# Ledger of designs, part 98: designed miniproteins, single chains, continued (4)

Each design is a single chain, and the fold is of that chain. pLDDT is the mean over its residues in the fold that is shown.

## One batch from the design tools (miniprotein)

Design m15401
Fold by ESMFold2-Fast:
Structure m15401 (fold): chain A 102 residues (1-102)
Amino acid sequence: GLPPAAPGHELIEERRIGNLLVRVERDLANPNILTVVLHDLKTGETTVFFYDLEKDEILSGVTGKVVSTEQLAEHLKISLSTASRIRRFIREVGERVKEELA
């Protein structure tokens, strides 16, 4: 399982997609940026991305650069279909958070 949410972060939702556990957290100090934690249940590896609510963009937690669905698939060593499902989940959570912030 994933560790507890980072200090100052609110856990919004957690979902299993394929062999990945995907957690979306909100930093209470930066509510326009969601933290996306992905834990690979096969390898035990954890990768962090950010999601920009205003731009509808996934950002690399390492480089801060925009990540396409194809790049997400390559980074996580998953299918494009699985990466697309992850992106849709993140976007769905982001839309709910935007409605709560409005």
Scores: mean pLDDT 83

Design m15402
Fold by ESMFold2-Fast:
Structure m15402 (fold): chain A 118 residues (1-118)
Amino acid sequence: SDLVIAEMQLRTGSLGVVDGLKETAELKQKYFPDDANLQRRADRLLQIGEQIKASTNGQEAVQLAKEAVDIVGESAKLAGKKPATKVAEELEKIRERLLDLTAEMRKLVEEIQRLEKE
């Protein structure tokens, strides 16, 4: 059914966001292991990832993903102030991917809500 397909696509998008948050934390650990400001952001991103995985509410998952996009963007800006600008570019690519996934998740939430009213 269309509803089941949309729910599965939303779950796939949510897991894609979680993977991007883990990738961000791995880049921090690899290139800036001792940076406390980036560590706090990485810890928050991993916490958001666990909340997204546990969420049964698509709107909540979208709001968490939006918060994560902002934190990845902040991490990219902080990395850009350090030697190795390449890591800032990789973080910005992750941010853009998460923006696209978040927009798709929002559309799927709206479609699911429409289908549930039919």
Scores: mean pLDDT 87

Design m15403
Fold by ESMFold2-Fast:
Structure m15403 (fold): chain A 61 residues (1-61)
Amino acid sequence: EKEEYAKKASEYYKKGRKDIGEASVYATKYILASTPLSPDPETSLAQGPERVKLANEALKK
């Protein structure tokens, strides 16, 4: 009940900001999906944020 309310509120905010973040989210998924992750989780985590940043900047132009 309370947990459900918090989850719904989160989705409500996501829905309101969908337009703004839609392009960034799409670019991020594209870059991450096209690049195979290393079996080393430490390396994958370190590279993740950098790839997201590059994808967002590419879409920004």
Scores: mean pLDDT 53

Design m15404
Fold by ESMFold2-Fast:
Structure m15404 (fold): chain A 65 residues (1-65)
Amino acid sequence: SMDEKVAHLKESLLTAVESALKKYSPDQIIAAVESVVPAIEKLVGKANADELLATVKAHLAELTA
């Protein structure tokens, strides 16, 4: 279902973002995620893609505060 796809993408993105912080800055990670948003939109729609990007940005802000 769509809810399962969104939940899986969210978990995968948050895990990848945490791992990427070992090598890349938050700004570099945000730029990389933004570059793949069009592909995410094709899988889960624009509203879900926008929410996933916002969640990644919020998570990075908390990890780097």
Scores: mean pLDDT 85

Design m15405
Fold by ESMFold2-Fast:
Formats: sequence, C-alpha cells, structure tokens
Structure m15405 (fold): chain A 63 residues (1-63)
Amino acid sequence: LTPEERRELMLAVLEREEALLKEKGIVFDPNKPLEEQQKINEEHGRITREASREVLAEFEARR
C-alpha cells in the first residue's frame, strides 16, 4: 500500500466506525464517570476492529 492508500484506508475506517457506533446506539459521552468511559472505550475498540474489517474487505474488493 502507498502512503496515500493507507491514509485513505484509515479515513474510511474512521467514517465506518462512526456509522457503526450510531447503528449500535453507542454514544460517546465525555461527561460520564471515568469507569463508564473506560467501558465505552472497550466497546469502541471492538467496533473499530469491525469497521477496519469491513473497510479492508471493500478496499480489497476493488483490487
């Protein structure tokens, strides 16, 4: 992958991640207690992996 392709991939992952967060009803709320924020961050990590997988599959499909 070129640096440009890698950047495009990362941006696409971020976009997909936001969409998945909304679909699953996960709202990032910085005003929540630290313990709840940590739990949300763990869920965020799982969604980031899902977004990465989906975007990577789409990226490879156009190859």
Scores: mean pLDDT 74

Design m15406
Fold by ESMFold2-Fast:
Structure m15406 (fold): chain A 63 residues (1-63)
Amino acid sequence: ELEALIQALQDAGFLPPDLPVTQAAVNAALKRLFGSGFGALDRDGDGVLDLAELREIVARLQA
């Protein structure tokens, strides 16, 4: 599931194709890409994106 979400983000151009398939690496890459916009993705404000938040991002990219 995490690998499928990462692949969708890579296909959308948000993540590099050689990114390690870990939640920590994905969080670091998204924080780097969005900067101040990361707060809008991190809905609970804990500085970490969970799988539910990643699924929501992918769903919106597929729309």
Scores: mean pLDDT 64

Design m15407
Fold by ESMFold2-Fast:
Structure m15407 (fold): chain A 85 residues (1-85)
Amino acid sequence: ADRYRITIEAEHPLAGRVTIEGVADRAKGMVVLTFDSEIAGEILGGPKVGVEVKKNATGEQAAEAIRRFLEGSYFKVERVVVEPL
């Protein structure tokens, strides 16, 4: 598949449990994240946050890039779901 939906369940000491979603497109070098928490948005730098991924990244590679980004901001990633679109 050329597009993947990535859903991440994570916890942060200030935001609590948060669901984070993005759509990875193999033709694009960035995944834009959305979250169900305004506090998580503030921690990550805005209501929508871009995470760089390599061109032609698999859904799993895009999910790994997002996980590393979130863990760098002290989110504990609990679950990752990658679904082809």
Scores: mean pLDDT 79

Design m15408
Fold by ESMFold2-Fast:
Structure m15408 (fold): chain A 83 residues (1-83)
Amino acid sequence: SEALRARIRRLGEEAEELYEEALKSDDEEELKKKLLELEEIEGLIGILRGIAKIIGDEEALALADEELDRVRELIEELKKRLE
């Protein structure tokens, strides 16, 4: 589904924007809020990955795996900054 792939791509773009905003913040509470928003995006991509698997959309499944790996890396980098 092109719509499914487009939604996964948009979520990946939203995650990158949230990460860039977090890097510009000196506020721990703002950083924690951005982290929660990234974790919500991770969860939503996970749901879309599950849908891709059920409908047999191999391209959407591969894209979801790629974006999940990327979002998880962003989450881990923000967690390191909250030490």
Scores: mean pLDDT 88

Design m15409
Fold by ESMFold2-Fast:
Structure m15409 (fold): chain A 96 residues (1-96)
Amino acid sequence: SKVAEDAAELARWVLEQDGITDPDAIELAETFARAAAESGKTLGEILVAMDEGVRAARSPLEEARRIIEEFAKRYGLTPEQVERLKAALEAAHARR
C-alpha cells in the first residue's frame, strides 16, 4: 500500500497548491487517488481520480454516488474498494 499512500500524499499536496482547504474534498480526493494507484493506474489517471474525488465531495449525495459507480467501472475497482469510497462519501456528507 505504499503506492496508495504516495498517491494520497500527492493528491493532498496538489490540492494544497490549488488552495483547496475543504477537509471533505481532500479526504475524497485522497481516497479516489489511493483506489486508482492500487488498481495500477498511471500518474495521469491518478490525478484524474483525485479530481473525480473533489467533484464527488462537492456534488449532491445521489450524484456523488453515481460518480463513484462510474469511476469504479472505468478504473476496474473491486467491490471492497467501492465500499471504501462510499463510506468516505457518507462520512463527508454526515459532516455537512
Scores: mean pLDDT 85

Design m15410
Fold by ESMFold2-Fast:
Structure m15410 (fold): chain A 71 residues (1-71)
Amino acid sequence: SSEREELKRKVVRYANEITDALLEGDEEKAEEYLEKGKEEAKSHPDPELSRGAIEALETVYRQAKEEAERQ
């Protein structure tokens, strides 16, 4: 469905922005993208897809932050 595909595209875009920001040391920018991505996911009419998208973004944030801290 177009709604599911749109959400998937948004998650990928926000995930990339979060990862790039954290690897550049910009935690504030990463948190802004995380919150924006979560808000867009929350607005999705399918609660399972919404929850999955939020979880994916939070997982990306945690993993990228851990990776940045190892540098």
Scores: mean pLDDT 84

Design m15411
Fold by ESMFold2-Fast:
Formats: C-alpha cells, structure tokens, sequence
Structure m15411 (fold): chain A 74 residues (1-74)
C-alpha cells in the first residue's frame, strides 16, 4: 500500500537518526491500531486477507526499525 511505501521511504531517509526512527515506530503503532480496527470491522474475506497482509508488512517494518535502534544504542 502507499502508506507502507511511505513508511519504507521514511525508514531509508532516517538513516542512523534514532529520534527519527523512534518517531517512525510511533507512526507504525498508530497505523497498526487503525488496521486492526478495520480488520475487526470487516466481514469480506478478501478484505480481511489484504488487511492481514498489510498488518504483517507493517509489523515486519516495525521489527526492522526496533532492531536498528537496538544496534545503534548498543
């Protein structure tokens, strides 16, 4: 999705800036909350599958950012 692509670009642009990476994590948590709310409200199995895939992509990105922050702070 466009939102995932934008977050990926922001991750690249953040480089080693811990404050920018932490701000991205906050955005990811907010997006995940919205996606889970949509998933809970959706009855269409195709939409559920698309939302589940997007949640996985956003969650994976969040884990990558967390790992990078951990490495930078070690």
Amino acid sequence: SQEVEQLQQQFQEAGDNIEALEALLDQIQQLLSQLYAKLDATTDPNEKAQLASQIQQVSDLGQQILRKIHELRS
Scores: mean pLDDT 87

Design m15412
Fold by ESMFold2-Fast:
Structure m15412 (fold): chain A 55 residues (1-55)
Amino acid sequence: SEEEEEIKKKDLEAAKKMVEVSNNNVPDVLDLSKTFSSAEEYIEEMEKKKEEVEK
């Protein structure tokens, strides 16, 4: 649906922002390994949570 696509696009942008904030706020690059490797991984986990709640 158009609405769903718009929401997912917003979530993807938020996920990218989260990843960038993590990268910039990590004082040690070594801790960066604890963040998601990509915004896609983050969005997939978010989608799983939404599906569980949607039921």
Scores: mean pLDDT 61

Design m15413
Fold by ESMFold2-Fast:
Structure m15413 (fold): chain A 87 residues (1-87)
Amino acid sequence: SSLALVARTVRAILLGKDDEEIEKLLKELEDQGKTKAAESLRKLKKLLEEAKKTPATVRGVPTWKVEPGFLDEISDLVRQAVEDARS
């Protein structure tokens, strides 16, 4: 199922799995004709990578700075991927 593949790719991105594993999942989406889903999930991966590059420190522990619109961007990208997968 393309929806199951989208869910697996989102999970892999959120858990910070290897780039090779994520690219394999994205290629499988493209091979299924879900090119918009793959594009949206690549943007999601980049968004999370950029968030990790803007580290903050809380009580000596490195963490991420979360901007107010960050979760809205994630939600929109996931929604776009799901809509393409359902097509």
Scores: mean pLDDT 77

Design m15414
Fold by ESMFold2-Fast:
Structure m15414 (fold): chain A 64 residues (1-64)
Amino acid sequence: MSEETRQRVIRLMSKVQDAGVSEEDMIELAVRLEQLSDELRRTGDEDGFLRRVERAVEEVIKRV
């Protein structure tokens, strides 16, 4: 993963923490991020990975 992609993921995770997402939703997001990281490692599609991470983050923030 590039440093730019890593920094973008860090910023998205900071937004989740600031939004006050529940522990249950945080665990669900962590599982989803692990699955997306495995897919990134297999495919090398960093742009697709970032789009999917952004979508997952928006989904859990919406629940707050």
Scores: mean pLDDT 80

Design m15415
Fold by ESMFold2-Fast:
Structure m15415 (fold): chain A 73 residues (1-73)
Amino acid sequence: NSAELLRELVKQGKIVVKLLDANGNVLEYFIVKSFEELEEYMKSIPDPGYSVEVAGPLLSAEELEELLKKALK
């Protein structure tokens, strides 16, 4: 289960999340403490141009982004 793997990594405090604008510029970095916190944060992002990219030391950025997309769908 991809969502459970992501939640496990978040609990370890090893995931850095990037908030990006519509042009792909990094607005801020933060460490997610729980998957529920990540979901609430993404819901609170003011629309429609912002995105979140997940990066961490244990998995490639591509793998983490794929897991995040699957967990949100």
Scores: mean pLDDT 61

Design m15416
Fold by ESMFold2-Fast:
Structure m15416 (fold): chain A 65 residues (1-65)
Amino acid sequence: MTELEIPASLSPEVAALLRELHALQERREAIVAERGDSPEGRAELARLDAEMAALVARIAELLAA
């Protein structure tokens, strides 16, 4: 079982966003397993993909600042 490891020197804001991204990844995997082929499942996966992309962009902004 793999676990998200966050370095002690990492910004608290970046660490929080990485934890949120990890939680969304786990939720996405659960939806794929349970209802990925349903219209509702596909719509939820598209929404999660958009939310994950927004978090990645926010992490990049914080690391560039």
Scores: mean pLDDT 76

Design m15417
Fold by ESMFold2-Fast:
Structure m15417 (fold): chain A 83 residues (1-83)
Amino acid sequence: SEIEELERRAEELKERLLKLKPQTIQQAIDATTAAILISSVDFIVSLIKKNPDMPEEKKKKLLEIAREDIREAEELINKLEQQ
C-alpha cells in the first residue's frame, strides 16, 4: 500500500541520515531539516492509521504532504551523502 511504502521510505532515510557525520554548520542544518521532514511523514502516517474512518479527500491531501516531505528529505540526504 502507499502508506507501507511511505513508512519503508521514511525508515530507509532515517537509517541513511543516522550514518551521516555532519562536519559543518550548514551540513548540521540540512541534516536537522531532513530529520524534521521525516518526523512529519511519520506523524501523518500514524494519524491516517489511527483514523480509519478519515474521509478519503483528507487522506489524499495528507498523503500529498507526506510525499512532498519525503521528497525534500531525500534531496537533502542525497546532497549530504555527496559531500
Scores: mean pLDDT 88

Design m15418
Fold by ESMFold2-Fast:
Structure m15418 (fold): chain A 84 residues (1-84)
Amino acid sequence: SALAEEARARLEELKRLAETSDDRDAVAQALMEVMGWISQHLDEESAKQLEELTRKAVQAIMARDVAAFKEQLEQMLELFERSL
């Protein structure tokens, strides 16, 4: 699916930003923009699950836990692919 490929590309960009940027607020802002795009393609139930994953991702990046942040992004991609 072209939509799933776009989601993967956006999430991979977030992973690179988290690895290369010291600005946690900038990473969190970029995350919110990607989540806004993903949520437009999800039903209500899947959007609720995305909100929980987004909360965990924000906590991870603010704690400087890049590994945990990436894990949440991978779960977001799986949720999105299952929702299509």
Scores: mean pLDDT 86

Design m15419
Fold by ESMFold2-Fast:
Structure m15419 (fold): chain A 100 residues (1-100)
Amino acid sequence: SVEEIEEKIYELALTPVRIVTMKLKAQDLLKKLEEKIKERVESLRPEIEAFVATAEATLDPQEKRRKLAEYAGRKGNEIAKEALDEMSKELGVSREELIG
C-alpha cells in the first residue's frame, strides 16, 4: 500500500540520520530532522500513489514487490542524503566527516 511504502521510505531515510546524530549526541537535531524527513515523505505521497498504481499493473507478485522495494530504497537514500547535507551545513562539517 501507499502507507507501507511511505513508512519504509521514512525508516530507510531515518536510519543513517539516527546513527550519525546519536554518535554526535545531537538529540535536538535528530528531532528536527525526524520532522523534516516525515514532511518530505508526506510531500511524496502523490508520486508514491502514481508509482504504486503503475506497480499494480505488474502481473508477477515477486517482481511487483521488487519494484516497490527498489523505489522505497531509492527514495529513502535520496532523503537520507538531503538530511545529512542539511546536518553538514548546520554543523559546519563535511558529510564524509559525519559518516566516517
Scores: mean pLDDT 82

Design m15420
Fold by ESMFold2-Fast:
Structure m15420 (fold): chain A 92 residues (1-92)
Amino acid sequence: IEELKKKAREGDIEAGKELFDIAVELFEEGKIEEAAELFKETILIYSENGDFISATSLAMYMLARAVDLELEGKEEEAEILRKATLEALKEA
């Protein structure tokens, strides 16, 4: 995963996509904190590379998933995703 982050920071688009896929897998496994952290890092990597479209799209994806969690009564998990998204956007 650290090698993928390094490659993505160097502008490897496929590495960035792999990081997103890993974060989605963590999210589907219920590892919400780990998924949120990796999503946040991926947003920052996209933004740092000037890929603001991918950064924005991922942020919107996280917010949509947070809404889904809130509708399921998982308010704590929803807040974890929202907080990570807002922190990433502030740092970007």
Scores: mean pLDDT 80

Design m15421
Fold by ESMFold2-Fast:
Structure m15421 (fold): chain A 55 residues (1-55)
Amino acid sequence: TLKQLQLQLTQEISRGIRNLELALQSSPEQSDKYFAQADESFRKAAELYNQIKKL
């Protein structure tokens, strides 16, 4: 449903933002891990947004 997609979108965005915050506070080696996790979350958010646009 639209509500479920919106909830999942919000969760992925929040996860992405959290990982960006961790990346900025971390050493360069740890930052790479957090940037990769943020990228994956935002990629999933983009997919969810595209699904919402088709409704």
Scores: mean pLDDT 86

Design m15422
Fold by ESMFold2-Fast:
Structure m15422 (fold): chain A 63 residues (1-63)
Amino acid sequence: MESRRRTEGDSARQAILAGHYESAARMLPDHRDTILEAGRDKELGGPEEGERGGKRVEEEILR
């Protein structure tokens, strides 16, 4: 497929779940700020906070 947006979306979702927010932001530039904010929350709030933030961003991306 010439447009890989869908494949990159799935990969970005998996990256977010794995805690690789920077990689996910690179894959989905339209959602870069939201993804990076979730990563920041993980850094500041700890692992449980980041898990919550990552889940939320995943849902926003899939909507």
Scores: mean pLDDT 62

Design m15423
Fold by ESMFold2-Fast:
Structure m15423 (fold): chain A 80 residues (1-80)
Amino acid sequence: KPVPKDLKEQINKIVDEIAKKYNLSEEEKKLITEFAYRVAGEALYEYGYSQEQTIEAVRGLIEGLAKTNTKEEIQAILDS
């Protein structure tokens, strides 16, 4: 099931904020956005998280990826 449009907009803002903070490339930003949407879908629909809980989880995971992982490492996580 697709992530709600309003939640996608909030995720996009978080990704933009973190991409600016960590000087991410456009390709890295795209990969992180795709990962964030997957995590948000799982949190909402498999684990029954609220939108607020989902946003908190996504923010933490995106920031962790931006700090420690390269584009290649992020892609490997998505492909696993």
Scores: mean pLDDT 77

Design m15424
Fold by ESMFold2-Fast:
Structure m15424 (fold): chain A 85 residues (1-85)
Amino acid sequence: SEEQENELLVLKRLVEAGFTLEDLNLPQELLDRARELAATLSVEEALALTPEQVAEALGHPKYAARLLLAIQLYVLLKEGVVSLK
């Protein structure tokens, strides 16, 4: 969809600007859990994911928006859509 294409473009531009997972300022345990969840998702599923769904899945509503971004970036890295190197 156009919304998913726009979201994907924003994520690609963040990575191109030098954004890294460390910039999310999340505990390593939460990044590890985000990576594990990302391993189960396609790009389309990750782009459709909401902060509310992330809060339900991982149990951390305070970090939900940052965890969503981490999950989306891990999926894009896994699928070779972006590279952080």
Scores: mean pLDDT 83

Design m15425
Fold by ESMFold2-Fast:
Structure m15425 (fold): chain A 70 residues (1-70)
Amino acid sequence: PPYSYEELLEFFTRLKELRPDVFTHDPELMATAVYLALAGEGSYREIGERLGVSPSTVRGYVTLALAHLS
């Protein structure tokens, strides 16, 4: 994938520190969802099922990471 798990974890940890009212999931869950999606480990639906979150939540975190990490 274009980003390491540690890079994604740092990114989402920082986001949760800035906006804990918006980012209510653990940074590890957010980083894992994006890492799996970008690694081609499944669809947003499949990853959401594995992590206990909606497909729209997975898509949201992927979109956010791709917009800010480049």
Scores: mean pLDDT 85

Design m15426
Fold by ESMFold2-Fast:
Structure m15426 (fold): chain A 80 residues (1-80)
Amino acid sequence: MLPEQLGRHVREAARAAHRGDWESAREHLELMSRYSRLAYEQGLEEEAREQYEKAVREAAKELGVSPEEVRDRLHEAAAR
């Protein structure tokens, strides 16, 4: 369930950033960071990375943008 939670927060952060809700996007990125750290501690680094990439691709498809654009928006949210 831990890698799935990471993916969920990536997708929710992407949706929030897409609608300009930078506060919600940042909150989901903070949760993603916590789940990523916990996954590394449990030896689930590869599963966490796979869920991150899957979530980025799913968000890109849902929002009608490229995966690169999703990553750019997530970086923008983190910098705000």
Scores: mean pLDDT 83

Design m15427
Fold by ESMFold2-Fast:
Structure m15427 (fold): chain A 88 residues (1-88)
Amino acid sequence: MDKILEIASEIVKSLLTNNYDEKELEEKVKEMEELIKKADLSDPEVEIAIGTAISMIHMVYSLLKREGDPMAPTADKIAKRLEETYKE
């Protein structure tokens, strides 16, 4: 599931970047949501990739929250959106 991990990495980089583009970040999140919706969840490799991606964003949220970073609420919102899409 190369594309989901690639997009997750881009989302993480945007959240950790001081001068991120909000519109670009939203586009990446939407692309990831669509990939999760189309994913074959009977494939354990796909399930692991999605779970890993969501866990990575949760880890970033925890770091940003601890630092008092204004991006913390954005990371939390993204993690929740992806979890909700995945739990469907």
Scores: mean pLDDT 79

Design m15428
Fold by ESMFold2-Fast:
Structure m15428 (fold): chain A 93 residues (1-93)
Amino acid sequence: SMKEELERSLREIEELVRRAEEAARRGDAEKAEELLKEIHRLFKEIAEDSNREELLRLIAYLLRAIGYLFDAELRQRERERREEERRLEEELE
């Protein structure tokens, strides 16, 4: 059933978005990017058979995953900056 396949894919996307949020909290940009690519793959598979409301929900999930990748990248860069500051302090001692 196309409806059952759509509902299964939506649940899979929701779980991937949850995992992307967890990756963002850890500052794991590589994992967040991997999860975004998988969400995008599933989006492409079901978008053509989706109605407008379903398509808007899919777009919302994709945008959330993009936001989590951005958050992960910023947290990773902040960690790298703090590590560089520590190295500079050690060189000055």
Scores: mean pLDDT 82

Design m15429
Fold by ESMFold2-Fast:
Structure m15429 (fold): chain A 79 residues (1-79)
Amino acid sequence: KTMVINGEMLAEAIKGASDEELERAAKIIAEKAKAEGADKIRIVTSKEDLPALEPFIEILKKVAAEYGIEVEVEVVEKV
């Protein structure tokens, strides 16, 4: 089962966040995914939002791995 996250909303939500806040957000997301029985988290993002998300994606991959969850990034074009 895959949990899908909107990258545009995520990029806005993490804007200005500290490293501690990013790690906390990553743990919350990973715990929610685990509680829902998900084994994978997919972040759907545009090329424009990807650079803002990269630091968080690295943290999320590390945290999610501790819960046995894979993280995927899907890049889509904005119309």
Scores: mean pLDDT 79

Design m15430
Fold by ESMFold2-Fast:
Structure m15430 (fold): chain A 66 residues (1-66)
Amino acid sequence: STAEEVAALERAVDGALEYLATLPEAEREREIARLIETLRAEMRSADPAVRAVLERAIARLEALRA
């Protein structure tokens, strides 16, 4: 179901953010930039529910830079 997929994606995002926070600043910045580009590309063809999760993920990745 879409709800199950959304929940799984949210958990994957949580894990990715925890991992990225452990990286040295320069490496973290590079990986975050790469992921944001990938997620923005995915948003172009995503269903509305998935697109909302991707938008939140991008916002959380941007916040991790600051």
Scores: mean pLDDT 82

Design m15431
Fold by ESMFold2-Fast:
Structure m15431 (fold): chain A 95 residues (1-95)
Amino acid sequence: SDEEIEKISRQVVDSVVVVLRGRGIVLSDEERERLIKLTFEVARELARRYGLSRDEVREAALTFALTYAILRYDHNQSEEEAVRIARERVRRLAE
């Protein structure tokens, strides 16, 4: 369900924030909320398209959120480019 995917996305982003902090990257509340929304949208799209299980949704959400965050905040790529690359990686995982 969308409610379950949102909960997974928030939990996943909490884990990603810990990883980023270890790399010296601290997200603002606004950046964290944006990451949650993007992760939820991608995980929901893939779950609906591929009929993903709960564990597969969690894996897809984690792969997207971590890839996006590293590209956006560590590698200083644009949001559009970071989303594009992260979506492509998680799509290959879901297939």
Scores: mean pLDDT 88

Design m15432
Fold by ESMFold2-Fast:
Structure m15432 (fold): chain A 91 residues (1-91)
Amino acid sequence: APSPEEFELEVEIALLEIRLAIAKLTMQRSTDPETLEQVIKDLERIIAEAERVAQRADELGLTKVSEDFRRIAEDARKLLEEAKTQLEKAK
């Protein structure tokens, strides 16, 4: 069985993926600048959290888990650039 720490990290991956999906859905449905500014802040937080937890996973030798967090961070960065572009069009 995975360690308690590995299980906690797997739960954190699932939570970050849910948050990323919510941000993407919100961007697709919103033309409101205030909502897009909030999405940008949420994506910046997702990136920071994913990078921090990826480093923790590396320290524990959980290479696959660390790779999954880095992928989430990259996906969030791409979505962040899209959100910024959408915000500029909404102004």
Scores: mean pLDDT 84

Design m15433
Fold by ESMFold2-Fast:
Structure m15433 (fold): chain A 115 residues (1-115)
Amino acid sequence: GPELTLDEILELLKSEDPEEQLFAIRVLYERADDPRVIPALKEAALTSPHPRVQLAAVKALYELAKTDPRAIPALTEIALNSPHPEVQDLAIKALEELSKTRPEAREPLEIVKKK
């Protein structure tokens, strides 16, 4: 397995270094079976000082939401609460794509469009 533990990867996600945060997002995506992963990616998308990192976290959540509907509430919260318009727009677009195949995304999409 990887040299770093999941706790160490979660700590990298809180780093001030965007390269460490991006590395953590990639590794967490590969460990999506752990229930800590989706909440950690949501927090990164909402709180990272780097828009590039926020966008990467939204993309990871979107890919996870294709197979795990638990990522849909996270995308919804990002679409409603992100201070960065590009991050909100990406989360809304993710919900739009998911709504075509996943009924769980349809009401969240309606809510975020009314904001």
Scores: mean pLDDT 86

Design m15434
Fold by ESMFold2-Fast:
Structure m15434 (fold): chain A 82 residues (1-82)
Amino acid sequence: SKEEEIIKEAEEEYKRLEKHTEELFEAVEKGDTESATIHLQDVLFHKSQVEGISKIVPSVQPLSDKGKALYLKARDKLQFGK
């Protein structure tokens, strides 16, 4: 169904969000603040894509909530080095 296709698209956006979050954490650990900042922008972009899909397909809302939580962890890691 079209809904199943859209859900898969949201899952792929979430995977990109996870990958950029991992790359951000690695960049912070090695002191590469510039690279970490670029990855945070990518995390925010993919988080916003999942959030946008959740407004059209409510079953994506739990994935959007996970994406928001992951974005907040990425932001805090960049700001506080946690």
Scores: mean pLDDT 89

Design m15435
Fold by ESMFold2-Fast:
Structure m15435 (fold): chain A 76 residues (1-76)
Amino acid sequence: MAERIERTAELLADNAVAQIRADPEKAETIFAIAEDSMKAMVQKATETYGPEIGKIAEEAAKRALERVRAAVEELK
C-alpha cells in the first residue's frame, strides 16, 4: 500500500511538472491544483488505511510538491 501511494504521488508530480513546462503562464495555478490533489490523496489514504499510512502519504506528497515547486521556480 505505501509503495502504491508513493508511486501515485510521483505520478501526480510528474504530470504537474509536464503541464508547467507545456504552459508556463499557468505554473502557479497548476501548482495550486497539484497541492489540492496531494491533500485529497493524503486525506483519503489516512481515512482508508489509518494514520500510519497517512503519514507516509503526507511525506510522499511533501517531496512531490517540492519537485513541482522547483519546476515553477525554474521559470523565474
Scores: mean pLDDT 82

